# Ledger of designs, part 87: designed miniproteins, single chains, continued (4)

Each design is a single chain, and the fold is of that chain. pLDDT is the mean over its residues in the fold that is shown.

## One batch from the design tools (miniprotein)

Design m15204
Fold by ESMFold2-Fast:
Structure m15204 (fold): chain A 65 residues (1-65)
Amino acid sequence: MSKEAEELARKAAELLKKGDRLGAAEQVKKAMELGASGREIAEVMEEEGVDPEEAERVITLAVLL
């Protein structure tokens, strides 16, 4: 994925760690609009310490936005 999409995925992980699930989903949606796949976004979020299940939930929420 692009560096911009990766930065959005990292921002999503930080927002989720602060309890802002909707803000995290909005960043994930922006990363997807830049062509990043849910798998690529999940891998970056997991590298930032997000549990795989929590990453999947945020990605699912982003698809619904």
Scores: mean pLDDT 86

Design m15205
Fold by ESMFold2-Fast:
Structure m15205 (fold): chain A 65 residues (1-65)
Amino acid sequence: MRMEALKRTQEVLFAADEAGVSPPTWEELRRLLEETLGPEEARRSLEAVEWQAREGREAARRLAE
């Protein structure tokens, strides 16, 4: 599920930030997720993040009417 993938992504990012690692680019984020979760889980996490961004833009568009 996308929300589960988002939560997992946030947990990985939080752990990385606590360790002093903050990926500044999308490619570095993808690499971090692949190293931590594996390529399939990293792909789901990135797709969930992209989905969340699209949903936010759609919600903003509806509100801006």
Scores: mean pLDDT 69

Design m15206
Fold by ESMFold2-Fast:
Structure m15206 (fold): chain A 74 residues (1-74)
Amino acid sequence: VLELIQKLIDAAEKGAPVDIINKLREELRKHLTPEEIAAVDTAITAMRMGVSRETLKEAARLAGLPTIAEAIEK
C-alpha cells in the first residue's frame, strides 16, 4: 500500500497523464478508506499548486494519517 501511494504521488509530481493517475487511484481504492483517498487527492492537488512535501507531511501527521505522511516523506 505504501509503495502504491508513493507511486501515485511521484506520478502526480512528474505531471503524468490523467489516465495514469486515475488508474493508480482506482487501485488504491481497494486498500484505503474513503477518508484516506480524500487525503491523497488533497495532497496531490496541493503539490500541483506548489505546496512543499515537508508541509504536506506535517499536515498528514496532524490529521492522524501516518501512512500518508510516510509516503509523502519518501
Scores: mean pLDDT 73

Design m15207
Fold by ESMFold2-Fast:
Structure m15207 (fold): chain A 72 residues (1-72)
Amino acid sequence: SKFEELMKKGEEALKAGDLDTAEKYYRQALHVAAREGDTEGVAKALRGLAEVYRQKGDTAKSDAYEARADEL
């Protein structure tokens, strides 16, 4: 699926240390999952964004994305 392709690209960028590219792909994955009503996909994309912001040192944004995922 498009969601799986975007999540894979985000994961590959994250492993490469390309945090801006990882954020872009996880945000696109979040948009796709939300549009499709895929609650599990929304949670996965939000946790991907949380990890990106954690690695950027933005603990407040990281915690906010984790909280959003946990409320689903």
Scores: mean pLDDT 89

Design m15209
Fold by ESMFold2-Fast:
Structure m15209 (fold): chain A 61 residues (1-61)
Amino acid sequence: MEAERERRARELAEEARRAIEAGDLDRARELIQELARLVGADHPLVKELSAELERAVAAAV
């Protein structure tokens, strides 16, 4: 049960990072939101990806 949740969290995190790298910031936001629903908004992965997204948004302006 825990292993399956962590596996899904890693898959969502990987997809979110790929979306950020591709410049698909809207897709990245959706994936981070889904990750937060799965593991909680205070989870380190959610915080890390949210920070990466914020930096990507700042760099795109």
Scores: mean pLDDT 80

Design m15210
Fold by ESMFold2-Fast:
Structure m15210 (fold): chain A 84 residues (1-84)
Amino acid sequence: SLVLKMVFDFKKEMDKLGKETYTREEVLEIARKVAEKYFSPEEADELVRILDEIFREKYGENGTVTKEEALELFKEAVERFLSR
């Protein structure tokens, strides 16, 4: 349930921006904004760190992603964070 709520909030933040593609930095900034609603600043930083690792592994440091790809990355990061 928490995963679905966070993924929904992430999707809403992306929809507000109305962009077709997102940089790594943009994805991490949106993720931090959403995470801070549910977790302490320290925990939000850890979730963002996990997301950064996944992004770099799949798309590289200077990669760009679609809204759908960013949403899947965020979901994976949240699931990994909660199962730690």
Scores: mean pLDDT 88

Design m15211
Fold by ESMFold2-Fast:
Structure m15211 (fold): chain A 60 residues (1-60)
Amino acid sequence: SEEEKLKLEKAKLMQEYGVTEGELSKLPKDEREEVLKRIENAKSVEELEEILKEIKEKLK
């Protein structure tokens, strides 16, 4: 399905940006929940890429 394809592309981008579940677990619970919500609500690959860039800065 289209949802499955988008989910796969999102997973690929997360790996490329180093925003894995392991890395996200290093964030405080409230920040992690906000981040996951933003990733889930991303409507396109391009929108997700902008979100992941922002998250990557927080994980430095």
Scores: mean pLDDT 78

Design m15212
Fold by ESMFold2-Fast:
Structure m15212 (fold): chain A 93 residues (1-93)
Amino acid sequence: SKLALAHNNLGVALDNLGRYEEAIEEYKRALEIDPNFALAHANLGVALDNLGRYEEAVEEYDRALEIDPNNPEIRAVEINSGVNALKRAVFSL
């Protein structure tokens, strides 16, 4: 969907500006339009990780990989972010 893609792209622009909560709202709008938009789930995970919402970030990466398990970009984001999120969670205990 062009509308879902537009919301995803706006979210990416907001994330690049450090406007993570606004980016999350745009990714969620993309996912309301296209729930199987794997890249929007992955990008939502990145924005959640940037806000320290690590458990939610991991859930969104897992959803992205369920939808598109063979996408190497989504796998790379999930592996790198998931490991860092786990490390931060362990060291905050």
Scores: mean pLDDT 78

Design m15213
Fold by ESMFold2-Fast:
Structure m15213 (fold): chain A 67 residues (1-67)
Amino acid sequence: SEKEKQEEIRELVSKYTGAAIAAVGGETGAELLRRRGGPEEEIRREERLAEEFRRLAEEYRKKIEEL
């Protein structure tokens, strides 16, 4: 039904938003660490985590577009 579809869309949008915010936060954190000469291992860890959240956000975005 349309109501069930709208509820699913709202849930997916919430999940997408959370993943997108986490990705941007991780990318920003990694960039700040890099500019200030922070530990390379820490930077790489943040970049890997941000990439995973980017992938997750894209998956939710595609699911929304398929509804």
Scores: mean pLDDT 88

Design m15214
Fold by ESMFold2-Fast:
Structure m15214 (fold): chain A 65 residues (1-65)
Amino acid sequence: AVDPKALEAEILLALGRMALSLGDYDLAIKLYEEAIRLAEEAGDEKTKKEAEEALEEAKRKKEES
């Protein structure tokens, strides 16, 4: 079975990507930060790295707005 925290991190990462596509950078940032926290607690380094990269992109887009 998948670790529940790892699964939740993956769901939050997906929701963050959706928020980013809708132009809601503040929501995307919050969702990515929570995904990083849960992925770290679960030891899911792949999801953590993906969320960290997505967070940096969302922050850049917010600064450009």
Scores: mean pLDDT 85

Design m15215
Fold by ESMFold2-Fast:
Structure m15215 (fold): chain A 72 residues (1-72)
Amino acid sequence: SKELLEKLRELLEKASDEELLTLAIAGLQMLQDINASEEAIELARRAIRLAREGRYEEARKQMKEALDVALK
């Protein structure tokens, strides 16, 4: 799971705007599967909402923060 989260973080760094929603949804699912902290899950949910609103730069930053919190 940790290796998959690190791989997802790398993909987010390189992702196009069109890929962000799919990657954010995948990230939330991974965080839920590993029983990540409520903080990490809420950041991932915010990232999904921002991506749906077309706010891709903010979505990318929040999803990366969610993964960083989970990787601690």
Scores: mean pLDDT 84

Design m15216
Fold by ESMFold2-Fast:
Structure m15216 (fold): chain A 61 residues (1-61)
Amino acid sequence: MMDRAFQKAVDIAKQMLSDHGFSPEEAKRAATLALRALGVPKEQAEKMAEQAVKQAQKELS
């Protein structure tokens, strides 16, 4: 099952971490806000954003 929202969250987290040098906490906030804008409930958006930041960190290392 393809999760389009999760892919967008990973892309945002990668952009925040690599291009601007923001912290993982800041990247998680940005990803959470984007997921909520896509209609994901707050609790689910926070969990997805945390996983997206971890995935982004793995792809950037």
Scores: mean pLDDT 77

Design m15217
Fold by ESMFold2-Fast:
Structure m15217 (fold): chain A 74 residues (1-74)
Amino acid sequence: ELTVSPLQQVGTEYTAVASVKAPPGEVTITFTWADSGLTVTTTQYVEKEGIVRGAGSFPASQVKSAPTATAEVK
């Protein structure tokens, strides 16, 4: 199950964290901010099935809402 945190302000950036249970492989999490149409991707390699966390950050001046997130496993 993919979950996304509420936006957190860290300095001059808003950050969201996504958590997904993934099998072993390359896990790519893509964050999309609907208000700006901008995307941020993070890729991690997972050696064992478990919870993978990725964080996406964007300038606070450009985003005001929580992003949506998708996860892809290769």
Scores: mean pLDDT 73

Design m15218
Fold by ESMFold2-Fast:
Structure m15218 (fold): chain A 57 residues (1-57)
Amino acid sequence: TLVELEARGSGAAIARAAKAMLEAFDNGYTPEEARQKAIEAARAAGGEVFSATVTKL
C-alpha cells in the first residue's frame, strides 16, 4: 500500500492525519474511507489536507 498525504497545519495535525490513514488501513477500511479519516483527523487538530492518495500495490 502506498500512502501519499499533502497537508497544512502543525506537525501534530499532520502526524494525526497520517496516523489516521495508517490505522484505517490496518482495520480494513477502503482507500476512500482512509482518506476521509485523514481529513477528519487533520481538521480536528486545526490543520487541513490538500491531497490524500492511497494506492493498493
Scores: mean pLDDT 73

Design m15219
Fold by ESMFold2-Fast:
Structure m15219 (fold): chain A 64 residues (1-64)
Amino acid sequence: MEEAKELSEKYGISLELAEKIIEAAKRAGVSLEEVRKWMDEALSLGLSGKQAADVAILKALSKV
C-alpha cells in the first residue's frame, strides 16, 4: 500500500496501476528501485507517467 502510494504520487498514476507495477516487479524478482529507474528513463524520453508504468510492467514481465 505505502509503496503503491509513493509510485502513484511520484509518477501521477492511479493507485491501481501502481499496485500492478509492484505485483509485476515481485513476480519478476525486480527491485522497486530498478522499476523507478525504468520509469524515470521513460519520462526522460517524453512518455507520460501512465506510459512509463506500462513500459515498466512489460519490461518486468519480459524478464520472467
Scores: mean pLDDT 81

Design m15220
Fold by ESMFold2-Fast:
Structure m15220 (fold): chain A 76 residues (1-76)
Amino acid sequence: AALEHLEKAIEAAKAGDIETAIEHLEKAGQALIRQGMDPARLEALRLIGEAIRALKAGDIEKAIEHAERAKEVLEK
């Protein structure tokens, strides 16, 4: 599920495992696309994309913030 992948991505990012964090963010995005698109899933997908970009730029704190926000949007 997308939420499980987001949780694993946040844990990996906090541990400094950037490759694993990106892999789980990509899997979260794929899960959302397969479930179909509504406004909440579109916003979560945007935030997942921002988290991946932040990790690639070395901004781990910003990446975690975006991933946690994506999780919050999906839990509503």
Scores: mean pLDDT 85

Design m15221
Fold by ESMFold2-Fast:
Structure m15221 (fold): chain A 69 residues (1-69)
Amino acid sequence: MERARELAREAEELAKKSKDPELQQEARFLAGMAEAAADLARAGKTESAEALVEQLEEQLEELKKRMEE
């Protein structure tokens, strides 16, 4: 899923920009979840992958707001 990989890349970029260890860990966790969503789609579990993508979008938006402070 290209969408899941895009979210993973955005999370990695946020981690690199922040340099805050806590934000880096959260961003890294989100990147891992995005890769898990891609793996689910690869295994044919597309519905589960899309559910994870929706969760990731919400979590990434929260992290992004926190980093913009």
Scores: mean pLDDT 78

Design m15222
Fold by ESMFold2-Fast:
Structure m15222 (fold): chain A 60 residues (1-60)
Amino acid sequence: SMKDKLEKLIKKLEESIQLFQRAAEAHRALGNEDRVATYNRAIEQLKKQIEKYKEELEKL
């Protein structure tokens, strides 16, 4: 169903956020602030996509 597809997409995006958060933390420890900023921007884009998918779920 569309609901199952959206739930799976949300889970995949949540997993990507966790991986990027860990990468950002590792780079922060090394003083790589430019890379931290890049990961943080990617995380924010993924969060926005999750919210869009959640809005679509609420319409079902």
Scores: mean pLDDT 89

Design m15223
Fold by ESMFold2-Fast:
Structure m15223 (fold): chain A 55 residues (1-55)
Amino acid sequence: SAEEEELRELLLEAAKKYKLTDEQVDEASAKVLNALETGGYEEAKKALEEALKEL
């Protein structure tokens, strides 16, 4: 979906900026996708921000 594509792009940009490992990107991606399914776009965006703060 467009929302999944936008979140994926934001995650990839963050990965480049902060030089995240593949494992960190995979873990953040899993959290974001789960949040998107259960809480929608706003929840997924919060999950992405929280995952990036923990890395």
Scores: mean pLDDT 80

Design m15224
Fold by ESMFold2-Fast:
Structure m15224 (fold): chain A 60 residues (1-60)
Amino acid sequence: APVSQAELTEALVARGLSPATAARVATFLTTGAAPAEPIPREHLELAHEAALALHAARGA
């Protein structure tokens, strides 16, 4: 199964993003919906790493 928005949000908070920022990044990546504020490249990189870590934890 793909990484859920909730799982990605929690993983991003654990990596240092605020809950509000983590939720915006997770929503954008899971739904493609444009956020109210632009997402910095660094936050997208953290989301990519978080998604890979979650996938690895599930036993790829």
Scores: mean pLDDT 75

Design m15225
Fold by ESMFold2-Fast:
Order: sequence, then C-alpha cells, then structure tokens
Structure m15225 (fold): chain A 63 residues (1-63)
Amino acid sequence: MSPEELVARVAALLREDPTASQREIAERLGVSPAAVSRAVRRLQEEARRLAAELGSDAPPLEV
C-alpha cells in the first residue's frame, strides 16, 4: 500500500466516522497506529495548505 493511498483511506474513514480512534482506524485498515498517525499529520498539512490557498477564510499567517 502506498503512503498516499493510506492517507486517502484514513481521510475517507474519518469522514464516515469522525469518532473513530487511531487504533480503530489502524485495525480496520490492517496497518500500525504509527502509520495512521503519519497519515493524519499529512492530512493536517494539506488542510493548512488548502486554507491558505482558498483565501475564503482569514488564514492565520502567524500563530
């Protein structure tokens, strides 16, 4: 399984069930919790990038 495929599957599962824990997602996908944590981190970076690019909201320049 590619890292990008894992990110997509984690995103899909979180969309369907946002209450699912990292452990539960790992069990469902047959991967380690560490792999799920890495995928979540990547999703957070993409969300931050999209927020800055869309300009629809006031993206935080400095926190």
Scores: mean pLDDT 72

Design m15226
Fold by ESMFold2-Fast:
Structure m15226 (fold): chain A 67 residues (1-67)
Amino acid sequence: VRELIERAFEALKEGDLEKAREYLSRAVKAAERDGIEIPESVKIAVDGALSSKASKETIEFALGLLE
């Protein structure tokens, strides 16, 4: 999970929002597989960040909630 979040932040720093969204999606799925409870508020933020129209700031916010 942590490695995927770090990769998402790296992609975000490079300006690759699509790649950052891919790593965010993978991090959420990995957390669920590992039995990590993701709060409802964080799931809502993640859903917003996975939108193709999501800003860099929206993706960064969702990633920060998963740290």
Scores: mean pLDDT 77

Design m15227
Fold by ESMFold2-Fast:
Structure m15227 (fold): chain A 61 residues (1-61)
Amino acid sequence: SLVDEVVELLEKAREAELAGDLATANRLKREAMLLMDQLSEEEQKEVAERVREITRERKAA
């Protein structure tokens, strides 16, 4: 789904940003923004919830 695609792009962008790869992070963020503009308000909230869940899972690993 578009929600899952946005979540994956944001996760990869976050990882690139933390690694100092700003060029990759900026490209991935731009891609995610373009897809987010196609999402409804409810779908945008779902993206935020999914990102939070993934972050929680990473910390539990």
Scores: mean pLDDT 80

Design m15228
Fold by ESMFold2-Fast:
Structure m15228 (fold): chain A 69 residues (1-69)
Amino acid sequence: APAPEVEVSEETKKEAEEELEKAIEELRKRGDEEAIKQIEELSEEEKKEHLERVALLLAAKKKAEEEAK
C-alpha cells in the first residue's frame, strides 16, 4: 500500500472537509456555476479521494511552513 509522506491528524482531516465547503461557497460567490456543477458531479468515491488529497496537502504545507520559520 502507498505510504503517506506526512502524518495526517484527525484535525487536519476536519480542516480538509471545511476547506472543501469553503471552496464551494467561494465558487458560489464568484458565480462560477460550471465549477459548482463539476464538484456536484463528483462521485462519493471521488469526493473521498479528493478530501484525502487535500488533507495530505494541508499536512505537508503546515510542516513546510513550520520548518521555514
Scores: mean pLDDT 71

Design m15229
Fold by ESMFold2-Fast:
Structure m15229 (fold): chain A 85 residues (1-85)
Amino acid sequence: GPERARAAAEASYAAGKTPLQAFHEGVREAIRLAGHPDAEVRLELDENGQPVVVVRTADPTDPRLNEMIGAAMEVVARHRAAEAA
């Protein structure tokens, strides 16, 4: 569930990986747990240069997938805020 995705992202940060690497590891685990092994996930920049999550899957409205991605992104946001302080 979301806790496992969050734990994977936190473990990546503890290992000294970048925010992008932590995001990829957390989201990959979330996709696997949600049952979407063929889904593509990308971290892209919007028109304002802000990072946005793009997910391509057969069911993009699956709330489990969105919840787990949100948990991984929450970890990334916390570490980015700490780095900015």
Scores: mean pLDDT 66

Design m15230
Fold by ESMFold2-Fast:
Structure m15230 (fold): chain A 59 residues (1-59)
Amino acid sequence: DETRNRVLALILRAQEEGRVLSQAEIAEEVGVSQATVSRVLREAGLQGLLGVKSPEDYE
C-alpha cells in the first residue's frame, strides 16, 4: 500500500530527526485526508507517537 508506506516513512523519518508532525502536516505532505493518516497510524500502532494533541492527552 503506497499511501501507507509513504505515511509511515514520513513519520519514522520525523521521529528519527526528533520532529513531531501533526496528522494535518502528514496528510498535506502525502496528499491524503487526515482520516487516512489516522487509520494508518492506528494500524501501525503509532497513533500515540504523533499525538495531534500533547502527549498528556493520550486516550
Scores: mean pLDDT 69

Design m15231
Fold by ESMFold2-Fast:
Order: sequence, then C-alpha cells, then structure tokens
Structure m15231 (fold): chain A 67 residues (1-67)
Amino acid sequence: AEKLGKEGQAALAAGDYDRAVELYEQAIKEKPSALLYYNLALALQALGKTEEAEKYFDKSVELADKR
C-alpha cells in the first residue's frame, strides 16, 4: 500500500494522471484511507472527470470523520 501510494504521488507530480489513478485505485483496494481517496479525486479532476472526482472527495471526507 505505501509503495503504491508513493508511486501514485510521483505520477501526479509528473503529470501522469492516468497512471496516478491506477496506482491509487490499487492502493485503496489494499487499504483504503482518506488521503488515498483525496489523491485519487485530484488525479480524476486533472483528467476532467469532475463527477467522479466529486464522488471521491466526498468519500475522503466521510472516511476522515469515521472513528
């Protein structure tokens, strides 16, 4: 999970948004977290997938508030 999250961050920084989405989706399947959903939403927004990005921003907030 940590390795996939770091690779996703590197892809985001490089502008490889499609790759970032794939890496974050894999990381979320291993261990979901608010940060991973947030980063996935950022990558989707950069790709123009605004409706999907909104959905994952909402998921990141919900997961952050879950104790």
Scores: mean pLDDT 80

Design m15232
Fold by ESMFold2-Fast:
Structure m15232 (fold): chain A 90 residues (1-90)
Amino acid sequence: MLTERELLLRAIGLTLRGIGALFDIELLIKQGKLEEALKLAKESKKELEKEFEELIREARELGNEELAEWIEKLKEKILKKLEEIIKELE
């Protein structure tokens, strides 16, 4: 099982990966590749949601509810941005 420190670092890593995906999606939109941007946004949302939910579960299994709540807030921020883009492109 991951330590609290490893969970924290993985949550930060997922957040940075989400930011990178948002940047790549914006570049695709600027290039007029709207279908590719929508596909990337949907796949990124699905993958990040799953991975964040696993980290939240692991934090709760360690008894660290504060860490779980913090990871959940990071998840909400990233997924909200992806959801806004998906709605705009649909």
Scores: mean pLDDT 86

Design m15233
Fold by ESMFold2-Fast:
Structure m15233 (fold): chain A 81 residues (1-81)
Amino acid sequence: RIEELRARVRELLARARELAEEAEATGDLALLAEALRLAAEAARLMAEIAELEGRPDLAELSLELAREAEELAERLREEAE
């Protein structure tokens, strides 16, 4: 059900924002990495929504965004020293 997927996207983005705000307060790159990981999960759910709406082109773009966010998250985790 698309409304349930949208609700999960909003929840993940809200959690990502909270972690990003904590990262700004503490300078902790690991928290920023986790925020990006949650944003990637949200992008994957947006891809499911796009497929349900008959937009495989937007689903592909959402999956590409998720991959880029996960790559950045991994680099930030490696730099979190």
Scores: mean pLDDT 84

Design m15234
Fold by ESMFold2-Fast:
Structure m15234 (fold): chain A 78 residues (1-78)
Amino acid sequence: SEAAHYAGHAAAGAAAGGGEEAIKGSQRSPDMAREAHLRGDREEAARAAEEAAKWAQIGSPTAGAVAEREYRKAVEAA
């Protein structure tokens, strides 16, 4: 659940400074990370967290910086 937790933070960062597209993209990735974690699929969880961070970056440079830190934590948790 740590990968899903950090992906969720990336999505929140996108919402704080992102447009609708970035918000929608980042919202999908936390769900994917959580589902992958529940299946024990580390690689898919890390991929979903990376996707969430990329959507946050598109929404805002400030949100992107936060999302990159959360992404690194998600990769370590995976």
Scores: mean pLDDT 58

Design m15235
Fold by ESMFold2-Fast:
Structure m15235 (fold): chain A 56 residues (1-56)
Amino acid sequence: MELIDEFREVLEKLKAAGKEEEANRLSQRFAQAVDSGDEEAARKIVEEGRKLVEEL
């Protein structure tokens, strides 16, 4: 739950910054990781998104 909330914040910030395409790609990858039960992959995707937000 907390990881999903953190990812939601990342997506909101990316979309607000005009990074809609990047946000959509991350969303797809995150959904796949969650669907497969791969918490490590999901966490890395959130980290990647945070780095994109920090580089804005």
Scores: mean pLDDT 80

Design m15236
Fold by ESMFold2-Fast:
Structure m15236 (fold): chain A 99 residues (1-99)
Amino acid sequence: SMEEKERKKKFEELDKKEKQEEARLAKNSTPSQIERYVELHLKSLDNQLQYFKAKNAPQEIIDEINKAKEELLKNRNDYLKTLEIVRDYIKKISEILKG
């Protein structure tokens, strides 16, 4: 619908602005701050992995968590790439959980 198209456009504009601000913050981030961001995300993924294994979640969810962990470890010095990996992971898990 027209209302859906307008809401999507508004959301895309806000997302673009958030990404621009995050890019600005990344330029001023120290290596130690980037390392802390990566460590926090890795700990979050480890907690999620334990949770989903305990719930006998589908293997696809476990595989996506492991993939996200590997990608974060490979890109641990790249703050913007870390943010992209986390967002992609959240999107994929949300899609799997919705069915």
Scores: mean pLDDT 75

Design m15237
Fold by ESMFold2-Fast:
Structure m15237 (fold): chain A 77 residues (1-77)
Amino acid sequence: KSEEAVEALIKALQDESQYVRQAAAFALGKIGDERAVEPLVKALQDEDGNVQIAAYFALKKIGGEAAEKALAQVKKA
């Protein structure tokens, strides 16, 4: 699992294409790197519902206190 891959996927979460953003969210979930937690929390507010769903499942898959805390804060807002 390359650090460069995580960085590239985090940048892809801001791509103009909803399909690229959705794929990036799924890939970050599979990698499970906690550095993706904050970018994925922002993706929960994406304009595209499929990107929002992908970000939610990615955060659930990464797991741990950081991801759970982020999901709890989003539900509070």
Scores: mean pLDDT 78

Design m15238
Fold by ESMFold2-Fast:
Structure m15238 (fold): chain A 60 residues (1-60)
Amino acid sequence: AEAERRVQELLDRAKEVATEGAKKINDLRKKGGSQEEIDEVLEKTAEEIGRLYDEAAAAR
C-alpha cells in the first residue's frame, strides 16, 4: 500500500521530468539552440529519470 504509492509518486515525477525535458528541447530548437545544448538537456533529463526509476525499484 504505502510502498506502491511511493513507487507511483516516483514514476509520476519521472513523467513530469520527461515532459519538462521535452519542453526545454523544443524551446531550444525553436530558438536555434546548438546540438550541444540539446544533447546536454537530453543527457541530464535521462540521468534524472534513471535516478527516479532506481528509487522506485528500491522502494518496492
Scores: mean pLDDT 81

Design m15239
Fold by ESMFold2-Fast:
Structure m15239 (fold): chain A 68 residues (1-68)
Amino acid sequence: TGGDHIGEAFRALRAGDFEAADEHIAKAAELIPAEELARQLRVGAQYLASQGLEEAAAYARRQAESLE
């Protein structure tokens, strides 16, 4: 499901695997509305930033902006 791909994208982002994250975000974009995906990416980016994962957070925010 789209939610499964979002979960895998954030797992990849936490591991620093931006290529895997990109693949899962692309698959999620085929399955859920762009506004919902962007919202979830922004929420997840806030969480990543709170964990000190600034590059992952910036990547997630950039992906959300590309959907809006």
Scores: mean pLDDT 85

Design m15240
Fold by ESMFold2-Fast:
Structure m15240 (fold): chain A 62 residues (1-62)
Amino acid sequence: MREQAALELAKTVIAADTEVTVYVANPALESVVRGVALSYGKTANFVRAENVEQAVAKSKAA
């Protein structure tokens, strides 16, 4: 479940043409998404979310 959420956030960042706002619920998830974004030369702004479900929903909406 947590790995699936991290993959969804990473896919959103990779698909972006420019800056993307990414919502994360914990530091481990943020680190994974940040690493993936840097690997593809993408820029992502990280915002703390209340929980993983909300983080995924907000990331998809952005």
Scores: mean pLDDT 62

Design m15241
Fold by ESMFold2-Fast:
Structure m15241 (fold): chain A 73 residues (1-73)
Amino acid sequence: MKEKALEEIARLIREAHPETTDAVARAFAESILKRYFEEGISDEELRRYLLEVHGLPQETADRVIEILEELKK
């Protein structure tokens, strides 16, 4: 379910960056979903994006990828 994945990814972003508002974390989660499903980036490119652009810890980035893979099949 895309909405549940978006909420979970936004929650993970807020856990990594507590200063981030719910609205901003949701916008980041939407950007991540767009890159993965619309732009078709690889899991390795997505991991790099999560680590370098969003500054997520490795474990958080891996969890985001797991959520997106579950939506994919």
Scores: mean pLDDT 81

Design m15242
Fold by ESMFold2-Fast:
Structure m15242 (fold): chain A 61 residues (1-61)
Amino acid sequence: MEEKVKEEIERKREEMERIMEEAAKKAAEAKAEGKEWEVEAEAGMKIIKLSVEMLALENEV
């Protein structure tokens, strides 16, 4: 059980890192179009969701 929870947390951590890397690239590109805020808002929502999921899993350990 603990091992599966740790694997799930690690997968979500990797997803957060990928979202942040992708958001940084997309924000730089979107800035030229004045749409940087859309990329930041969407990335922020995804990061918050993953953070809540990770916190819930951590409370089960």
Scores: mean pLDDT 76

Design m15243
Fold by ESMFold2-Fast:
Structure m15243 (fold): chain A 60 residues (1-60)
Amino acid sequence: GPELYRALEDQEGPAGIILSLKKGDIVEVLRFLNSDFAWARSLTTGEEGMVGLSFLERVG
C-alpha cells in the first residue's frame, strides 16, 4: 500500500526542493533518499519535495 505519513510540525521551503507542510498534513513518501530525508508528495497540495523523516509519523 502507499507509504503514508503525517507531518508533526509546520515546514516551509522553496517550491520544487523542500516540501512545504502544515502540522497534520498527510504525505505519501515516493522514495527514501537516505536515513534522514525522503521525497514525498503532499496529499493536501499535490506538491512534491524533500522532507525530513524526523518530522513524519507513519499513519498505516
Scores: mean pLDDT 85

